Designed miniproteins, single chains. Designs and how they scored, part 107

Each design is a single chain, and the fold is of that chain. pLDDT is the mean over its residues in the fold that is shown.

## One batch from the design tools (miniprotein)

Design m3711
Fold by ESMFold2-Fast:
Structure m3711 (fold): chain A 69 residues (1-69)
Amino acid sequence: SMEEVRREIEEGVIESMGAMERGIMLSERGQRLKLTDVEEVEAAMSEEEKEEMERRSEEARERAREELE
């Protein structure tokens, strides 16, 4: 049904916004550390920095949900 398709698209957009926010933060951290590999950047991050990254990613997903309301 169109309702199911719309919901799948909305979920995809929400997840994409979260992934984009994580990508931006990883890119910024990588530039500061002169690292290009995502796994190396994540390994160099503190637990607090990783928690902040996930929090911002979740906030981006929540904002996307509100915008699609």
Scores: mean pLDDT 78

Design m3712
Fold by ESMFold2-Fast:
Structure m3712 (fold): chain A 65 residues (1-65)
Amino acid sequence: SMRKLASAATAAQILAIETGGVKVTVEGDTITVTFNGVSPADKAAFKAAMQQLAEDHGLTLTFHD
């Protein structure tokens, strides 16, 4: 739904701003997360948070390293 997508997009943008080296783009029902120079620990934490968000909102997630 549009409301779920808007909420998920806002949360994803906030997480991207707080985590240096992460770029988040939202296109339709797909969230694409790109990591550049992020530590393995921060990457794992971000992936877990984004996966939970996507599952809660019925969105597709893609990750690039």
Scores: mean pLDDT 70

Design m3713
Fold by ESMFold2-Fast:
Structure m3713 (fold): chain A 64 residues (1-64)
Amino acid sequence: MSPEEAIAEVRRLAAEGAAARDVIARALDLVSGLPPADAERVFRATAEILGISMEELRAMEREL
């Protein structure tokens, strides 16, 4: 899976009205096989799509 494919999937879920927690959980699943730089890119895109900061995204991730 490419980081572009992961970002597209995250964007699709957010557009369908999925809860932020579910979108973040899916992003975590999708990045598990990606290099660190690509994983960071997906997380930055996820934060932008959800309209939150990277700090807020990482706080939510810790609750999963």
Scores: mean pLDDT 82

Design m3714
Fold by ESMFold2-Fast:
Structure m3714 (fold): chain A 61 residues (1-61)
Amino acid sequence: TPSVDELRAQLVELSQREQELMRQLEEAIRAGDTVRAEELQRQLDEVLAQKHRLQDQLLAL
């Protein structure tokens, strides 16, 4: 079972990935790259799902 500190570290990493993906998504939209935008949206959804799971684990501790 991961420690609170390990879960917090993972949450920070996921938050950083979320910010990076959001910036890339904005750039893809501005460039009109619909295919890349769709791929980035899927990756962002996966990161958000992982983030919610980690938040639930932290609340359960």
Scores: mean pLDDT 86

Design m3715
Fold by ESMFold2-Fast:
Structure m3715 (fold): chain A 83 residues (1-83)
Amino acid sequence: MERVIELLEKAAEYLKQGDTVKATSLLVSAGLVAVADGDEESARIVTETLRRAGKYLDQGDIEGAVKAVQEGIERLKALQKKR
């Protein structure tokens, strides 16, 4: 989980810089790591985050994509803290 959060945080940084290529690579990496970890709830949150961010990127809405990634990070942190 910590590795997934780090990858998502890095992706958000690159999105803010306008580097959508590096951001997309990091988002894909986060998804692969989440699936490999075998935690279905974390994998579901990451998958939903990637789907939302991808939708905003397809629309050219970088701000929306950043927000979607940040919301995903907060959900993962909440999951890590509670159980």
Scores: mean pLDDT 82

Design m3716
Fold by ESMFold2-Fast:
Structure m3716 (fold): chain A 56 residues (1-56)
Amino acid sequence: MKARIVKGFGFNMVTGEKLPVGTIIEILKEYEDGMVEGLYKGEPVLVSKEDIEYLE
């Protein structure tokens, strides 16, 4: 399942770099606190559920 960042930014969990609006990620896991873990170019990323739009 894929999602696009539509506001704010995501974080690369390895490098700490911010991923901008328009970044498409593969969803791996949703957390109860509203955080979502995904993959971008094979690297784990963390983003708020309210900042993404699901694409499938």
Scores: mean pLDDT 83

Design m3717
Fold by ESMFold2-Fast:
Structure m3717 (fold): chain A 94 residues (1-94)
Amino acid sequence: MSKKEKLLEKSEELFLLIYLLLEEEQSDPAALARHHAALSAAAKEIEKAINEGKLEEAYKILKDTVDTLLRTLSPASAARVRAALAEVEKILKE
């Protein structure tokens, strides 16, 4: 698998994890819908950046999105997301 394909797969896995954790922890339907919309928008931008070979830009979008959403999650869920983000960072540094 190429670094580009690996980064795309792991970014998608990370966003799916955040999506599921938000469904579990967010009791406000309006806030949940807003956060899911933000994840979907960011995922499209990341895919576009990766497809254009802009891996550093893709990671920046990913990290900025994750850092914003981490504040809405429990400490335990935030720790899981940070661990998954660290795996994405390792792929970028390969």
Scores: mean pLDDT 83

Design m3718
Fold by ESMFold2-Fast:
Structure m3718 (fold): chain A 101 residues (1-101)
Amino acid sequence: SALEARIDALLAELEALLARLRSLEDVDEVEEVARQLIREALSATTKKELEVAIKKLEEAIELLREAAKKEKDPELRFKLELLEGILEIALGVLKIILERM
């Protein structure tokens, strides 16, 4: 689906940004991609699209979790952990919507 293709592109961008993360400015780019992932996931209108969005957000959460684990800078780590938390909230919302479909 078009939604899956857009989310996959954002996941690839997130993974690339996390691999190159060195500064707070880099985290701002990660935040923007995370925000776009949430917007795309929340745009899901069918049960099939919601199932895809849920799976892809779980993948994004795992990428952020692994990046936070490897991060030595406590300020960068804290920001990554906050983004993980925000994605977990979005995931919870999608699961509630799916349960009511």
Scores: mean pLDDT 89

Design m3719
Fold by ESMFold2-Fast:
Structure m3719 (fold): chain A 105 residues (1-105)
Amino acid sequence: DEVLKLARETLERLKPLLEKMVNTTDPEELEKLREEIKEILLETYEEFKKLGATAKSSGYPSLLEMAVDLLLEAAEIVAESQDPESLETALVLVGAAITAYELAE
């Protein structure tokens, strides 16, 4: 599943960046991390579009499907608006997606 593969690879890229953000108090480093995460989300949005990414119908809700849906929503939010509130919302969704992905293992 190309959508699932892309989601896994993207969440693995995002996790260390979010961990750096929680451990950093330097405003310049925080801004750099925010811009890097934004770039990854914009790239991921374009790749999901190429794959025709939509949530797969499932009679059994899974944490893995939740992680994919949360990541897709975060990427879409950043693609639609680059204001600080939208980025903060996307960061919360990325954190939730990482948590769902890790619990699905």
Scores: mean pLDDT 79

Design m3720
Fold by ESMFold2-Fast:
Structure m3720 (fold): chain A 79 residues (1-79)
Amino acid sequence: ALARARELLARGEELHRAGRYEEAIRLYDESIALAADDPLLRARAYELRGQSYTRLGRPKESLAWFERAAAARREVLRA
């Protein structure tokens, strides 16, 4: 599961660089589902999802995902 989650993040980043933001978001969503027990990997996926929403001109959704990324990182720091 973890190796697949990382592969999906990498492919999503490639799609994002190609301007295929909605497809990138779908791969990030799959990565998030596979990274339930890895809060740092989930935080990265949330952050990348937020970046794709920023490029799509959807700032409210972008902000929500950046906030989720920050929350996931704080979870690790409090452990």
Scores: mean pLDDT 84

Design m3721
Fold by ESMFold2-Fast:
Structure m3721 (fold): chain A 91 residues (1-91)
Amino acid sequence: SVLEKLKEVLELVQEAGKYLLQGKRDEAIKKLEEALELVKKLPESPDVKRLVASLERTIELMKTSDDEFLLRVELMSLSSEIFTVIRKLER
C-alpha cells in the first residue's frame, strides 16, 4: 500500500539521520536516494510531488553543503513532512 511504502521512506530518512550523526555522509546520501526512488514509484499527488522535491533538495544539500547543523535540520524537516503525509493517510 501507499501507507506502507511511506513508512519505509520514513525509516530510510531516519537511517540517513543516524548515518549523518556518525559522520557517514555517503551512507546517508544512499539512504535518501533509496527513499527518493520509493517516493517516485507512488501514485502522483500534491503530497508526493512535494516529498520528491524535498528529498531532491535534501540530497543536493548533502552533496554540496559543509554545514552539518543545517543538514540535520533539513533531515528533521523532511522526516516531519513524511510523518504528516502518513498521518493524513491513517485517517
Scores: mean pLDDT 87

Design m3722
Fold by ESMFold2-Fast:
Structure m3722 (fold): chain A 65 residues (1-65)
Amino acid sequence: MVTPEQLERFKKRVRELMRKIQESGDEQKLLKAQQVLQEGQGRFERTRSVADLEETLRQLEDIVS
């Protein structure tokens, strides 16, 4: 099970990645990233699995690159 500290670290990393996407000025990337976050949040609320948080971060990192 994910700990509160792990969840907070993932949220911080998500904010950093979202900031990079926003700073890129690419509206399509920002929209895709918002969709990834909404889908990832819904999945995590259902499963409470750290793997779902890691998958969400991976998808956001792919968008940044």
Scores: mean pLDDT 80

Design m3723
Fold by ESMFold2-Fast:
Structure m3723 (fold): chain A 64 residues (1-64)
Amino acid sequence: MRDELVREFVELLREVMERIENAETAEEALKLGEEAAAFHQRFLAAKSDEEMQAIIEELRRWME
């Protein structure tokens, strides 16, 4: 994995964790956690820099 892409992805996950901490209900926190886990699995399964970058862009867009 490219160090830069991994770092960017980890920073986005950290932002998701902040949203989980600020969730008003346990149900909201769980749903955010499930989405974060799905993105993490997809990132680990990525075979190319292009796939990793697309996942990062999708996660960033989801966080908007």
Scores: mean pLDDT 80

Design m3724
Fold by ESMFold2-Fast:
Structure m3724 (fold): chain A 61 residues (1-61)
Amino acid sequence: MKPDEEEVNDALALIYLTLAKLDYEKGDFESAIESYRKAMEIGTPEVRKEAEKLLEEIKKK
């Protein structure tokens, strides 16, 4: 994989982040956690930071 293709990974991370938010709104915390973890694995620092914050909110529930 080329480092220059980071845009593809960024887009995919945003998709996981969006899916996690939708699962969270549905009350499906298990699926939301998995999607946040995927976003953190491949996301930019900004996406990872957002995913961590949302994951912490799930843990509070």
Scores: mean pLDDT 75

Design m3725
Fold by ESMFold2-Fast:
Structure m3725 (fold): chain A 72 residues (1-72)
Amino acid sequence: SPLALAEAGVRKLVALLEEHGEEMFASLSREEIEQLIAGLEGLLAKYRELGVSEELLAQLQEQIERFKKQLE
């Protein structure tokens, strides 16, 4: 189903951000991290529209907040 594919996509995205976040922080500029955050916030909104569980959306939001803290 489209929802099952979307939920699988969110899980893969969260896992990728968890595993590679430190590499991204080391290699991306401040502006690139800001663009990534904006893109992830856009994806979060789209996944919510598709009916992805709030539990999975909270995991993606946690990664967005992690990246925002890197800019502090």
Scores: mean pLDDT 87

Design m3726
Fold by ESMFold2-Fast:
Structure m3726 (fold): chain A 100 residues (1-100)
Amino acid sequence: MSALMREFFDRLRAARTPAELEAVLREFLAALRALGDQGTPPEVILELAEKLAVAAYTVMQERGFPQAEIERLLALFHEEVNALLAALGLPPLPPIRILP
């Protein structure tokens, strides 16, 4: 897990545009789906997703992305995580659990 997270963190830091960062997020979501298919517990998948969301937010702030774009990409990531949970046969997360 640490090696996977380091790889995606490095890829986030290499992203220079919102489109590039969105591509990295989508590839990470595919990796999370593969982990779910292998029997990784849902709470672990959620922890990894939250950790990457924080890293993505930090990178977007450091790159000076507009606040509206940062919020759009984080909302997209949240929606895709819920779609992934649904595809794995799991109930969606309540929104309140993501921004405590």
Scores: mean pLDDT 75

Design m3727
Fold by ESMFold2-Fast:
Structure m3727 (fold): chain A 86 residues (1-86)
Amino acid sequence: ADYNAEYGDSYQMAMAVGEYAEKGDTKKALEVLKKAIKVAGYPLKVQEAVKSLLGKASVEELEEFLKTVLDDGVKKAIQEVIEEEK
């Protein structure tokens, strides 16, 4: 119960990333995504949020964002998604 409650906000943050991306606010989307990754790591919903950003944010914005990701495993996973969409 406590474990699921702890990650509830990160799920909502991942949804907000998609909403900001659809509105063209890629800067806010990336700020929310950074916080979601810090709180929850890289679950499927956060992965979907990254893919949502690939159609809206530039590759340069996404690569600058990668410099702010602290977990090397998550950073590599996001980098692979960016490389696939180039």
Scores: mean pLDDT 70

Design m3728
Fold by ESMFold2-Fast:
Structure m3728 (fold): chain A 88 residues (1-88)
Amino acid sequence: MVEVAKTILEEGEELLELLLNKELTNEDVLERFKKIKEAAEKAGLKIKVEEKYTSKGIKVFTIEIYDENNNLLVTIYGETELLLIEAS
């Protein structure tokens, strides 16, 4: 559980760093989210990932991790220069 959350946090930070440098494409971001989702599912966790683009071309993403009983464990929000992490 903790290890999966840590991996997702590290991937989220890497995505934000790349977004700040404007090097990621839509396909790269989607591939990263797919890998994160696959890792969580493999660990028996439920993951919800939402990605969108603002009118200014800024990528915004939210990752929510739930346990098998639908308890929210971690929320990660990423937007260019903002990373908010909230654990329950």
Scores: mean pLDDT 60

Design m3729
Fold by ESMFold2-Fast:
Order: sequence, then structure tokens, then C-alpha cells
Structure m3729 (fold): chain A 86 residues (1-86)
Amino acid sequence: MSAAEEQAALAGAVDRLADRLARGQPADAQQRIRELAQQASAELGALVRRLHAARGDPVATAREEQALEATAQQFLQEMEAILAAA
């Protein structure tokens, strides 16, 4: 797939997950979940583009893969904190 197609697929998956997690939550938690999902889609999408640009360079690829994993873990922790506080 192209980077644009992968980025669009990621954004759609994040939006669907956010909608599911927001169901039944208080309005403040729903807003936080939506804001975090928008931020995650933007930042993870940028990292997907950087990973595509790093193709053919094993050192750059490893660096961008580590950045993607670390960023994904941070967003999961932030989502867990929102759900725990709701």
C-alpha cells in the first residue's frame, strides 16, 4: 500500500476505536478520547510517512520503528488514564 493509503487506514481505525471507547462515557471523557484520537492519528500518521521514507536504510528504519512503538505506547497509556479517571 502507499503511505497515504496506510495513513488513511490508520486514521479510520483510530476513529472507530475512539467512538467505541467513548460510548457510555461522561461528556468530558468523550471529548478527551476524541482529542487524543485526533492527536494520535496525526502523530502516528507522520511516523508512518517517516518509516516509508526510511526504506532501504536499516538504521533509519530501526529508529523510526522504535519511535512509532514508543509513540503508540504513550497514546495507549494516555487513553488508559482517561478511562481510569472517568
Scores: mean pLDDT 80

Design m3730
Fold by ESMFold2-Fast:
Structure m3730 (fold): chain A 96 residues (1-96)
Amino acid sequence: MPVTPEELEVAREIGETLRKIGDILDDEFAFLKKVEAEAKKQGKEITPEERRELLDIYSKIHKLQEQIASDPNNEEAKKQLDEEVKRYEEMLKRIS
């Protein structure tokens, strides 16, 4: 896979955090900063397209977490949250 073991471990930790209801992300900048910092450690740059996709994923996750917090029985929102987390993980595998 195109990512390093170190990048995958950080991605896994972020993914686990994003899956936890109650750990609602209210800081888009902190999320993006963590991803960019790990890419920089590996001498890699995140493209403008990849940055936009990361921000889109973050916005969707935040909205879904709010929906689940309002209605814990919203199975559709929980499913969509899992799909956005998987999208995030797949995107990190594509970052060259």
Scores: mean pLDDT 66

Design m3731
Fold by ESMFold2-Fast:
Structure m3731 (fold): chain A 95 residues (1-95)
Amino acid sequence: EIEKIRKEARELAIKTYRENLKKGKVSMSLEEARKRLDELLEKTPYFTEEERKNIRAGLDDLEAKDPQLARIVAEALVTYIEHYLKGLEELEKKK
């Protein structure tokens, strides 16, 4: 069910976060991560306007406090949303 999809997506996001935090390395810039997040959120029928706003606002707040951490978190958020959406799409196809 939805809870399992969330758990899987969260575990992948945490793994990405921890790996990038240890290495201090990210595969994309903060600008690229924000653009990809925007594209994912806009293309996805499963997110409400409020949820999209909350995700963007959270990243903005983090960037203001710690821009280095914001880059790592932004990439983890992309991973989380991408896998969460994949799981939801699969669930919808199965009905």
Scores: mean pLDDT 74

Design m3732
Fold by ESMFold2-Fast:
Structure m3732 (fold): chain A 62 residues (1-62)
Amino acid sequence: MVSREALRRAGELLGLPQETVDRVIKALDELGEDASAEEIAKRTGIPVDVVEALLRRARELD
């Protein structure tokens, strides 16, 4: 499980637009906290590699 605070911080550190981070957070709210990077990427249209990097960085900060 990754906190929303960690996701926001990870996005800032990775230089991602706030809009991109907000889309990932919304997808997690809709899909559930066990959603895969592939599921999030499919729902948001964000590349899987970007979603994976964001989730990995957020886990390190959480």
Scores: mean pLDDT 81

Design m3733
Fold by ESMFold2-Fast:
Formats: C-alpha cells, sequence, structure tokens
Structure m3733 (fold): chain A 88 residues (1-88)
C-alpha cells in the first residue's frame, strides 16, 4: 500500500502504457480507469504523472484527433486536468 518514489514512477509508467493500448483498442472506459489510477499516484509524484498523461494525449491526438471533439472520452480528459491542477 505504501510505495516508494521509484515504485510510484514504475507503476505510473505501466498504467500509462496500458492506457495507451486501451485507447488504441477504443476501450475508453479502461483508459479512463487507468488514467484515474495514475492520477492517484501522481498526487505523490506529479512530474511522472504529467509525462504519462502527455504520452496518452499524443497517442489519442494521432489516432482520434483533439480530445475536445470526442464526447465519449471526455471523462479521462477531466481526470488529466485534475492531475495537472495538483502540480505545484
Amino acid sequence: LFYSEEEQVELMEELTEEAVEAVKKGDFEKAASLTTAAGIMGYANPEAALEGIKRVEEVEEELYGPLPNRDDISSWAQNRELIKSQKL
């Protein structure tokens, strides 16, 4: 339950990769869930979380265009903005 900073970074990278694959498969519910989990860990390490979010955003834009044009994936975009708002 209590993670070191190294373990948090590793877990965020794993969740980011799974979220990217979920986006590629069109599984937006799974990607949103994984992004939320990364957001919880990002509270302790916002730098790694924001790097992961940027990677997911780049893949989404390449495959589906800008996030604001897609209603069915708005939920994970909101989760990303919440993580970004926690960065100090």
Scores: mean pLDDT 61

Design m3734
Fold by ESMFold2-Fast:
Formats: C-alpha cells, structure tokens, sequence
Structure m3734 (fold): chain A 64 residues (1-64)
C-alpha cells in the first residue's frame, strides 16, 4: 500500500505544481510581462496573444 500512497502523493504534488504554474502564468499575463511569460515556457507570440486577450476581457468588464 506504500506504493499506492506514494503515487497519490506524487499526483497531488504534480497538481499543486501545475496549479501554481497556471497562477504564475495568469499573474504574468495580467502584468503584461512578456519576459516572465517566456521564462515560464510560453513563446513570445503566445505571450502577446495572452496579453491581448486579457486586455480585451478587462476592457469589456470596465465598460459594464
């Protein structure tokens, strides 16, 4: 049963790491930090797209 527990612990650890990575990506995109997004493994083109999408969404919310 220790092998099953270890697999579960590793899965939880991976889920936490992925969640933290997603949060870092969201923060970098909100800050419009292209360099931070690239350091997190996003291409410059993808980073620019993420920033543009976040800007459009924020602008739409402010108009309501």
Amino acid sequence: SSSARRRLEEEIEREIEESLRRMKLAIAALAEDLEALEELGVSREEAEEMIARRRAYRERLLEE
Scores: mean pLDDT 79

Design m3735
Fold by ESMFold2-Fast:
Structure m3735 (fold): chain A 85 residues (1-85)
Amino acid sequence: AKEILELAKKLEENAQGPLEEVNKLLEELAEKLIEEGYDPELVQKVLDALKRLREEGVPASPEEQAAYREVAEWIAKLKEKLEKE
């Protein structure tokens, strides 16, 4: 839980940084999400969509956008919970 929040904060802080570093942080976040019980296929779709958007400017498909929202909402809820502790 704490590791996911730390990775999410690093992603926010490095959003304007090199694509290679951002992609590495996204992969580390994916690994932690899978460890917390998130579906590996959904997490991978979100990562692929985010990498494509950052590297090529190609928007996510409707299915990828749905998976992104689900993961983003889960991270936001986790962040809120940890900030109140």
Scores: mean pLDDT 63

Design m3736
Fold by ESMFold2-Fast:
Structure m3736 (fold): chain A 74 residues (1-74)
Amino acid sequence: EELVREATEFARRVAEKMGLSDEEIERVAQEAADTVKEALERGLSKSEITARVIGVVLRALGDKIEEELGLPRA
């Protein structure tokens, strides 16, 4: 499961650099892993899987920013 490992490492690294807590880092990494597994089961391409993993990370960062600013969720 090289893609799962790569995705979790990528997500964990980005979350660490963005200052997420240890619990948030592991949550984002797990979401990335689940996203890769689901995409592989659906037969998606590596580029599509990569885009979805990036989307998971960006969504988590967006949610954190909204919480910090007290903005209503979409």
Scores: mean pLDDT 74

Design m3737
Fold by ESMFold2-Fast:
Structure m3737 (fold): chain A 66 residues (1-66)
Amino acid sequence: MKQKAQDQINQQKKELSDISHKALDSDPKTSEELFGQLQKKGQELQKDVDKLTEQVKKQEEEKKKS
């Protein structure tokens, strides 16, 4: 189960990277829209990714105690 969460985090990071790359290659209008989306989505997703990472770390600590 934890592996799925880690895979999702990696997938999200890759998607953000792909969007930023597309923005650089796109038309001015499209690039501005993509940068706007990237910034908003990145801020929201960063919080989610950080929380997922913290959960994974906490469960690892729990396993060590067990």
Scores: mean pLDDT 71

Design m3738
Fold by ESMFold2-Fast:
Parts: structure tokens; sequence; C-alpha cells
Structure m3738 (fold): chain A 75 residues (1-75)
């Protein structure tokens, strides 16, 4: 089964595919924060992206945020 981190990366892949206006650099920055388990940093960067996204990508980003919040509570 995929870990929560792997699920977050899979959802980030879908966001990048659905919204070409999201810069790859910003996606990579979020991935780096997820990999080092900086959930507070991850949530901050996701919040910065949220107003730039279309409705479908925004829904996916909210799912990623939910996983990040769960991981932050587990630490």
Amino acid sequence: MKSKQEEMHSLLDKVAELDPNVSQSKVDEIRALVDKQDMSGTLAKLTELLPLLNDKSRKLLNEISKIAMEMAREQ
C-alpha cells in the first residue's frame, strides 16, 4: 500500500497534469517539504498555490492539505 507521503506525491502529479499554470518549481518545492516531513511548510506552500488553481486542481490540493494536516498531528 502507498504511504501518506506517496499518496501526496501522486496527488501532486495529478495537479501538475490538470493545471499547466502551476509552475513545476513550486510543485518540486512542495515535494521536498513532504519528503523531509515538514508538514507546516507543506501546508503553507499549498495555501500559496490554492488561489491560482482551477476548481478541479483546488479540490485535489485540499485532499493533499488534509493528508498533511493528519501527518502533522501524528508528529
Scores: mean pLDDT 75

Design m3739
Fold by ESMFold2-Fast:
Structure m3739 (fold): chain A 84 residues (1-84)
Amino acid sequence: SEAEKVREMTEELVEFLESQNPLTAELGELLRKLTEYVLSGKLLPEEEKEKMNQRALEAWNALSPEEQERIIAAEDEAAEKYGK
């Protein structure tokens, strides 16, 4: 099912992010939380959504260009793997 593919892809990305450093582990936690809200069909409160988006942007902007490239590569690999 599509939901199972999204969960598998999210878990692979989260495991990758957790393996890199504490800052990328924070991004993984946010990704997992957002994925569960989307898949549950529940409305995410606007204040919580804004807070999570701000935290994600702050964490992303604190990463080095090399760390950002590694995450983008991991996302691309996961998308290719689960895109079929």
Scores: mean pLDDT 75

Design m3740
Fold by ESMFold2-Fast:
Structure m3740 (fold): chain A 73 residues (1-73)
Amino acid sequence: TSKFKAAAEAAAPEAQEALDAGDIRKALELAVEVYIAAGADEELMREAMEAALAGDEEKFRELGKEAFEKMYA
């Protein structure tokens, strides 16, 4: 939790800048990097990002849960 919060706070300015520029892919990439830095599985996070970009919210949520469960296992 602490690692995630610290990484999220560090990435927030750059993520906001990307959103302000309309660069949704960059914003998602930064969010994925935050989760990976906190210990989430890189492969699962990449698949979750692709699902989000495709508009598959259900798959995104499922893969995100799996990454979190694996991180806390």
Scores: mean pLDDT 74

Design m3741
Fold by ESMFold2-Fast:
Structure m3741 (fold): chain A 96 residues (1-96)
Amino acid sequence: MAFEVMRKMEEAGFSEAMAMSLAGFLQRGITEPWIHSSDPRVVKIAEKLVKEGFPKDVAYFAADLVYYTALANGVKLSDEEMLELSRLVAELLSSL
């Protein structure tokens, strides 16, 4: 799973460092309580994923994870890049 996430992240144009950080954070996040952000960008991305058919908790967790991983790695993502990456994370979570 972690290697597949990393590979897909790199294929989507994300740096190796960000892909590795997201894979590690995703593994940790699955085992910890997640508090959903009220940040307008995160809400906007998460609501788009909910409209696409993802469960609300999965959509919000995926959007939060991508947002905070980008922030932690100093990566500036567009809304489109955040949506694409958050969708990938939501798909992986939904396959568990």
Scores: mean pLDDT 69

Design m3742
Fold by ESMFold2-Fast:
Structure m3742 (fold): chain A 91 residues (1-91)
Amino acid sequence: SLAEKIEAEIVDDESLKEAIAKLTFESMKKIANSPLIEENLKRLKELMKELGMSEEEIEETVEAIKNKDEKKIEEHSRKIAERVLEKYKEL
């Protein structure tokens, strides 16, 4: 699976961040091409709010997905990965 391939690349915190970014990017690309895009975007917005992302960052991410802007989706996936890793380090 994609998760298994990503897990195999984890060596340290930086590798973990890159793995999370790759998983997030692939997940967002699937959302962009899903017939359930609106339902999935609602759930993604809730997750991004829990990660402490600003309303502006959330809306930019949603618009990138709706427009299928792969470069912007990739950039926002890295931002989400950084926030996820920060939350893990706070535990």
Scores: mean pLDDT 78

Design m3743
Fold by ESMFold2-Fast:
Structure m3743 (fold): chain A 64 residues (1-64)
Amino acid sequence: GRAGGRAAGQALLDSGLSEEAADRAGTLANIHVQSGDLEAGKAAALAAGASEEAAERAVTHLAA
């Protein structure tokens, strides 16, 4: 993965998500971010159990 993907995954893990949940959330968030929908990317991370701060950090790293 790209450095942004690794940083996004770490932010999700730091918020208390399991490796599986962080990977799933990061993958879904990346799909939405690449389509230009940052809000949908953030919502996907939140739905997986990420904190609002972690979801926003992940989307920021993926959009970079």
Scores: mean pLDDT 77

Design m3744
Fold by ESMFold2-Fast:
Structure m3744 (fold): chain A 65 residues (1-65)
Amino acid sequence: MEKAREGALLAAKAGGGGWANGAAGAHESMQRGDDEKGYEAGVAGAEAGKRGDTAAGNQAASLGG
């Protein structure tokens, strides 16, 4: 659960378009106990947020879901 939480925090800190989707995916992975997927979703969402890339943010959410 700690890695998924870290991913969600990274997505939240990034801001911009797409980060929210990555954070949502990380949160869903946390609820399932899938730390690795949650971390991947959060990191991808953070990167999408920094670029303002909504499509990449949507893909990041799917990594966590």
Scores: mean pLDDT 66

Design m3745
Fold by ESMFold2-Fast:
Structure m3745 (fold): chain A 105 residues (1-105)
Amino acid sequence: SLRQQGQQLLQQGVQYYQQGNYSNAAYYFDQAGDYFVQSGDYTSAILAYSGSTRSYSLSYGPTSPNVSDMLRQRSRVAQLLGDDDTSRRLQQVADLTSQGQPVVD
């Protein structure tokens, strides 16, 4: 199932994270999150996207463009959970990060 594929990708992300390979961890966590969203497992999707955001922060720094993409994915998950206020706030933070206020992309 899509949920099982997401779980397998999540395990790969955790393994890379434990090895200190944060760029690969972020990639696998992102893929796991997408599979969990597609399967309707929004709780697991939030966990996966949070792991990705943390991994990008550790690999590239907290203001990297990759953090903006992860905030957009978290915004999408919040919207799917019916938390429109959190979704809107995460989207605004992602926009500020990617548009460079005050930094440029």
Scores: mean pLDDT 73

Design m3746
Fold by ESMFold2-Fast:
Structure m3746 (fold): chain A 89 residues (1-89)
Amino acid sequence: MKRKKITAKVEFKKGIESIKPGMEVTLISKANPEPVAGVVEKVEGDKVTILAYTDFKEGDEFEIYSGLPTDEKRELLGKGKVLKVEEIE
């Protein structure tokens, strides 16, 4: 998979400060429960930009968790909907 820049609208369960630039996160799609590792690049209000190796597309819904897919204690931070996807070479 190519690395992608995902812009998503996120409904935060633990306030906006729970997700910060540089933070490692796990994304779990409603359509496919396979965990995706991501890194937060930017947070602008309810819009979060995440860098990940994924096949996510516009309109996909996901849950965002703290930490990496391999972390035993991940916390649910919010629910997101993909607004835009850009491929990064």
Scores: mean pLDDT 76

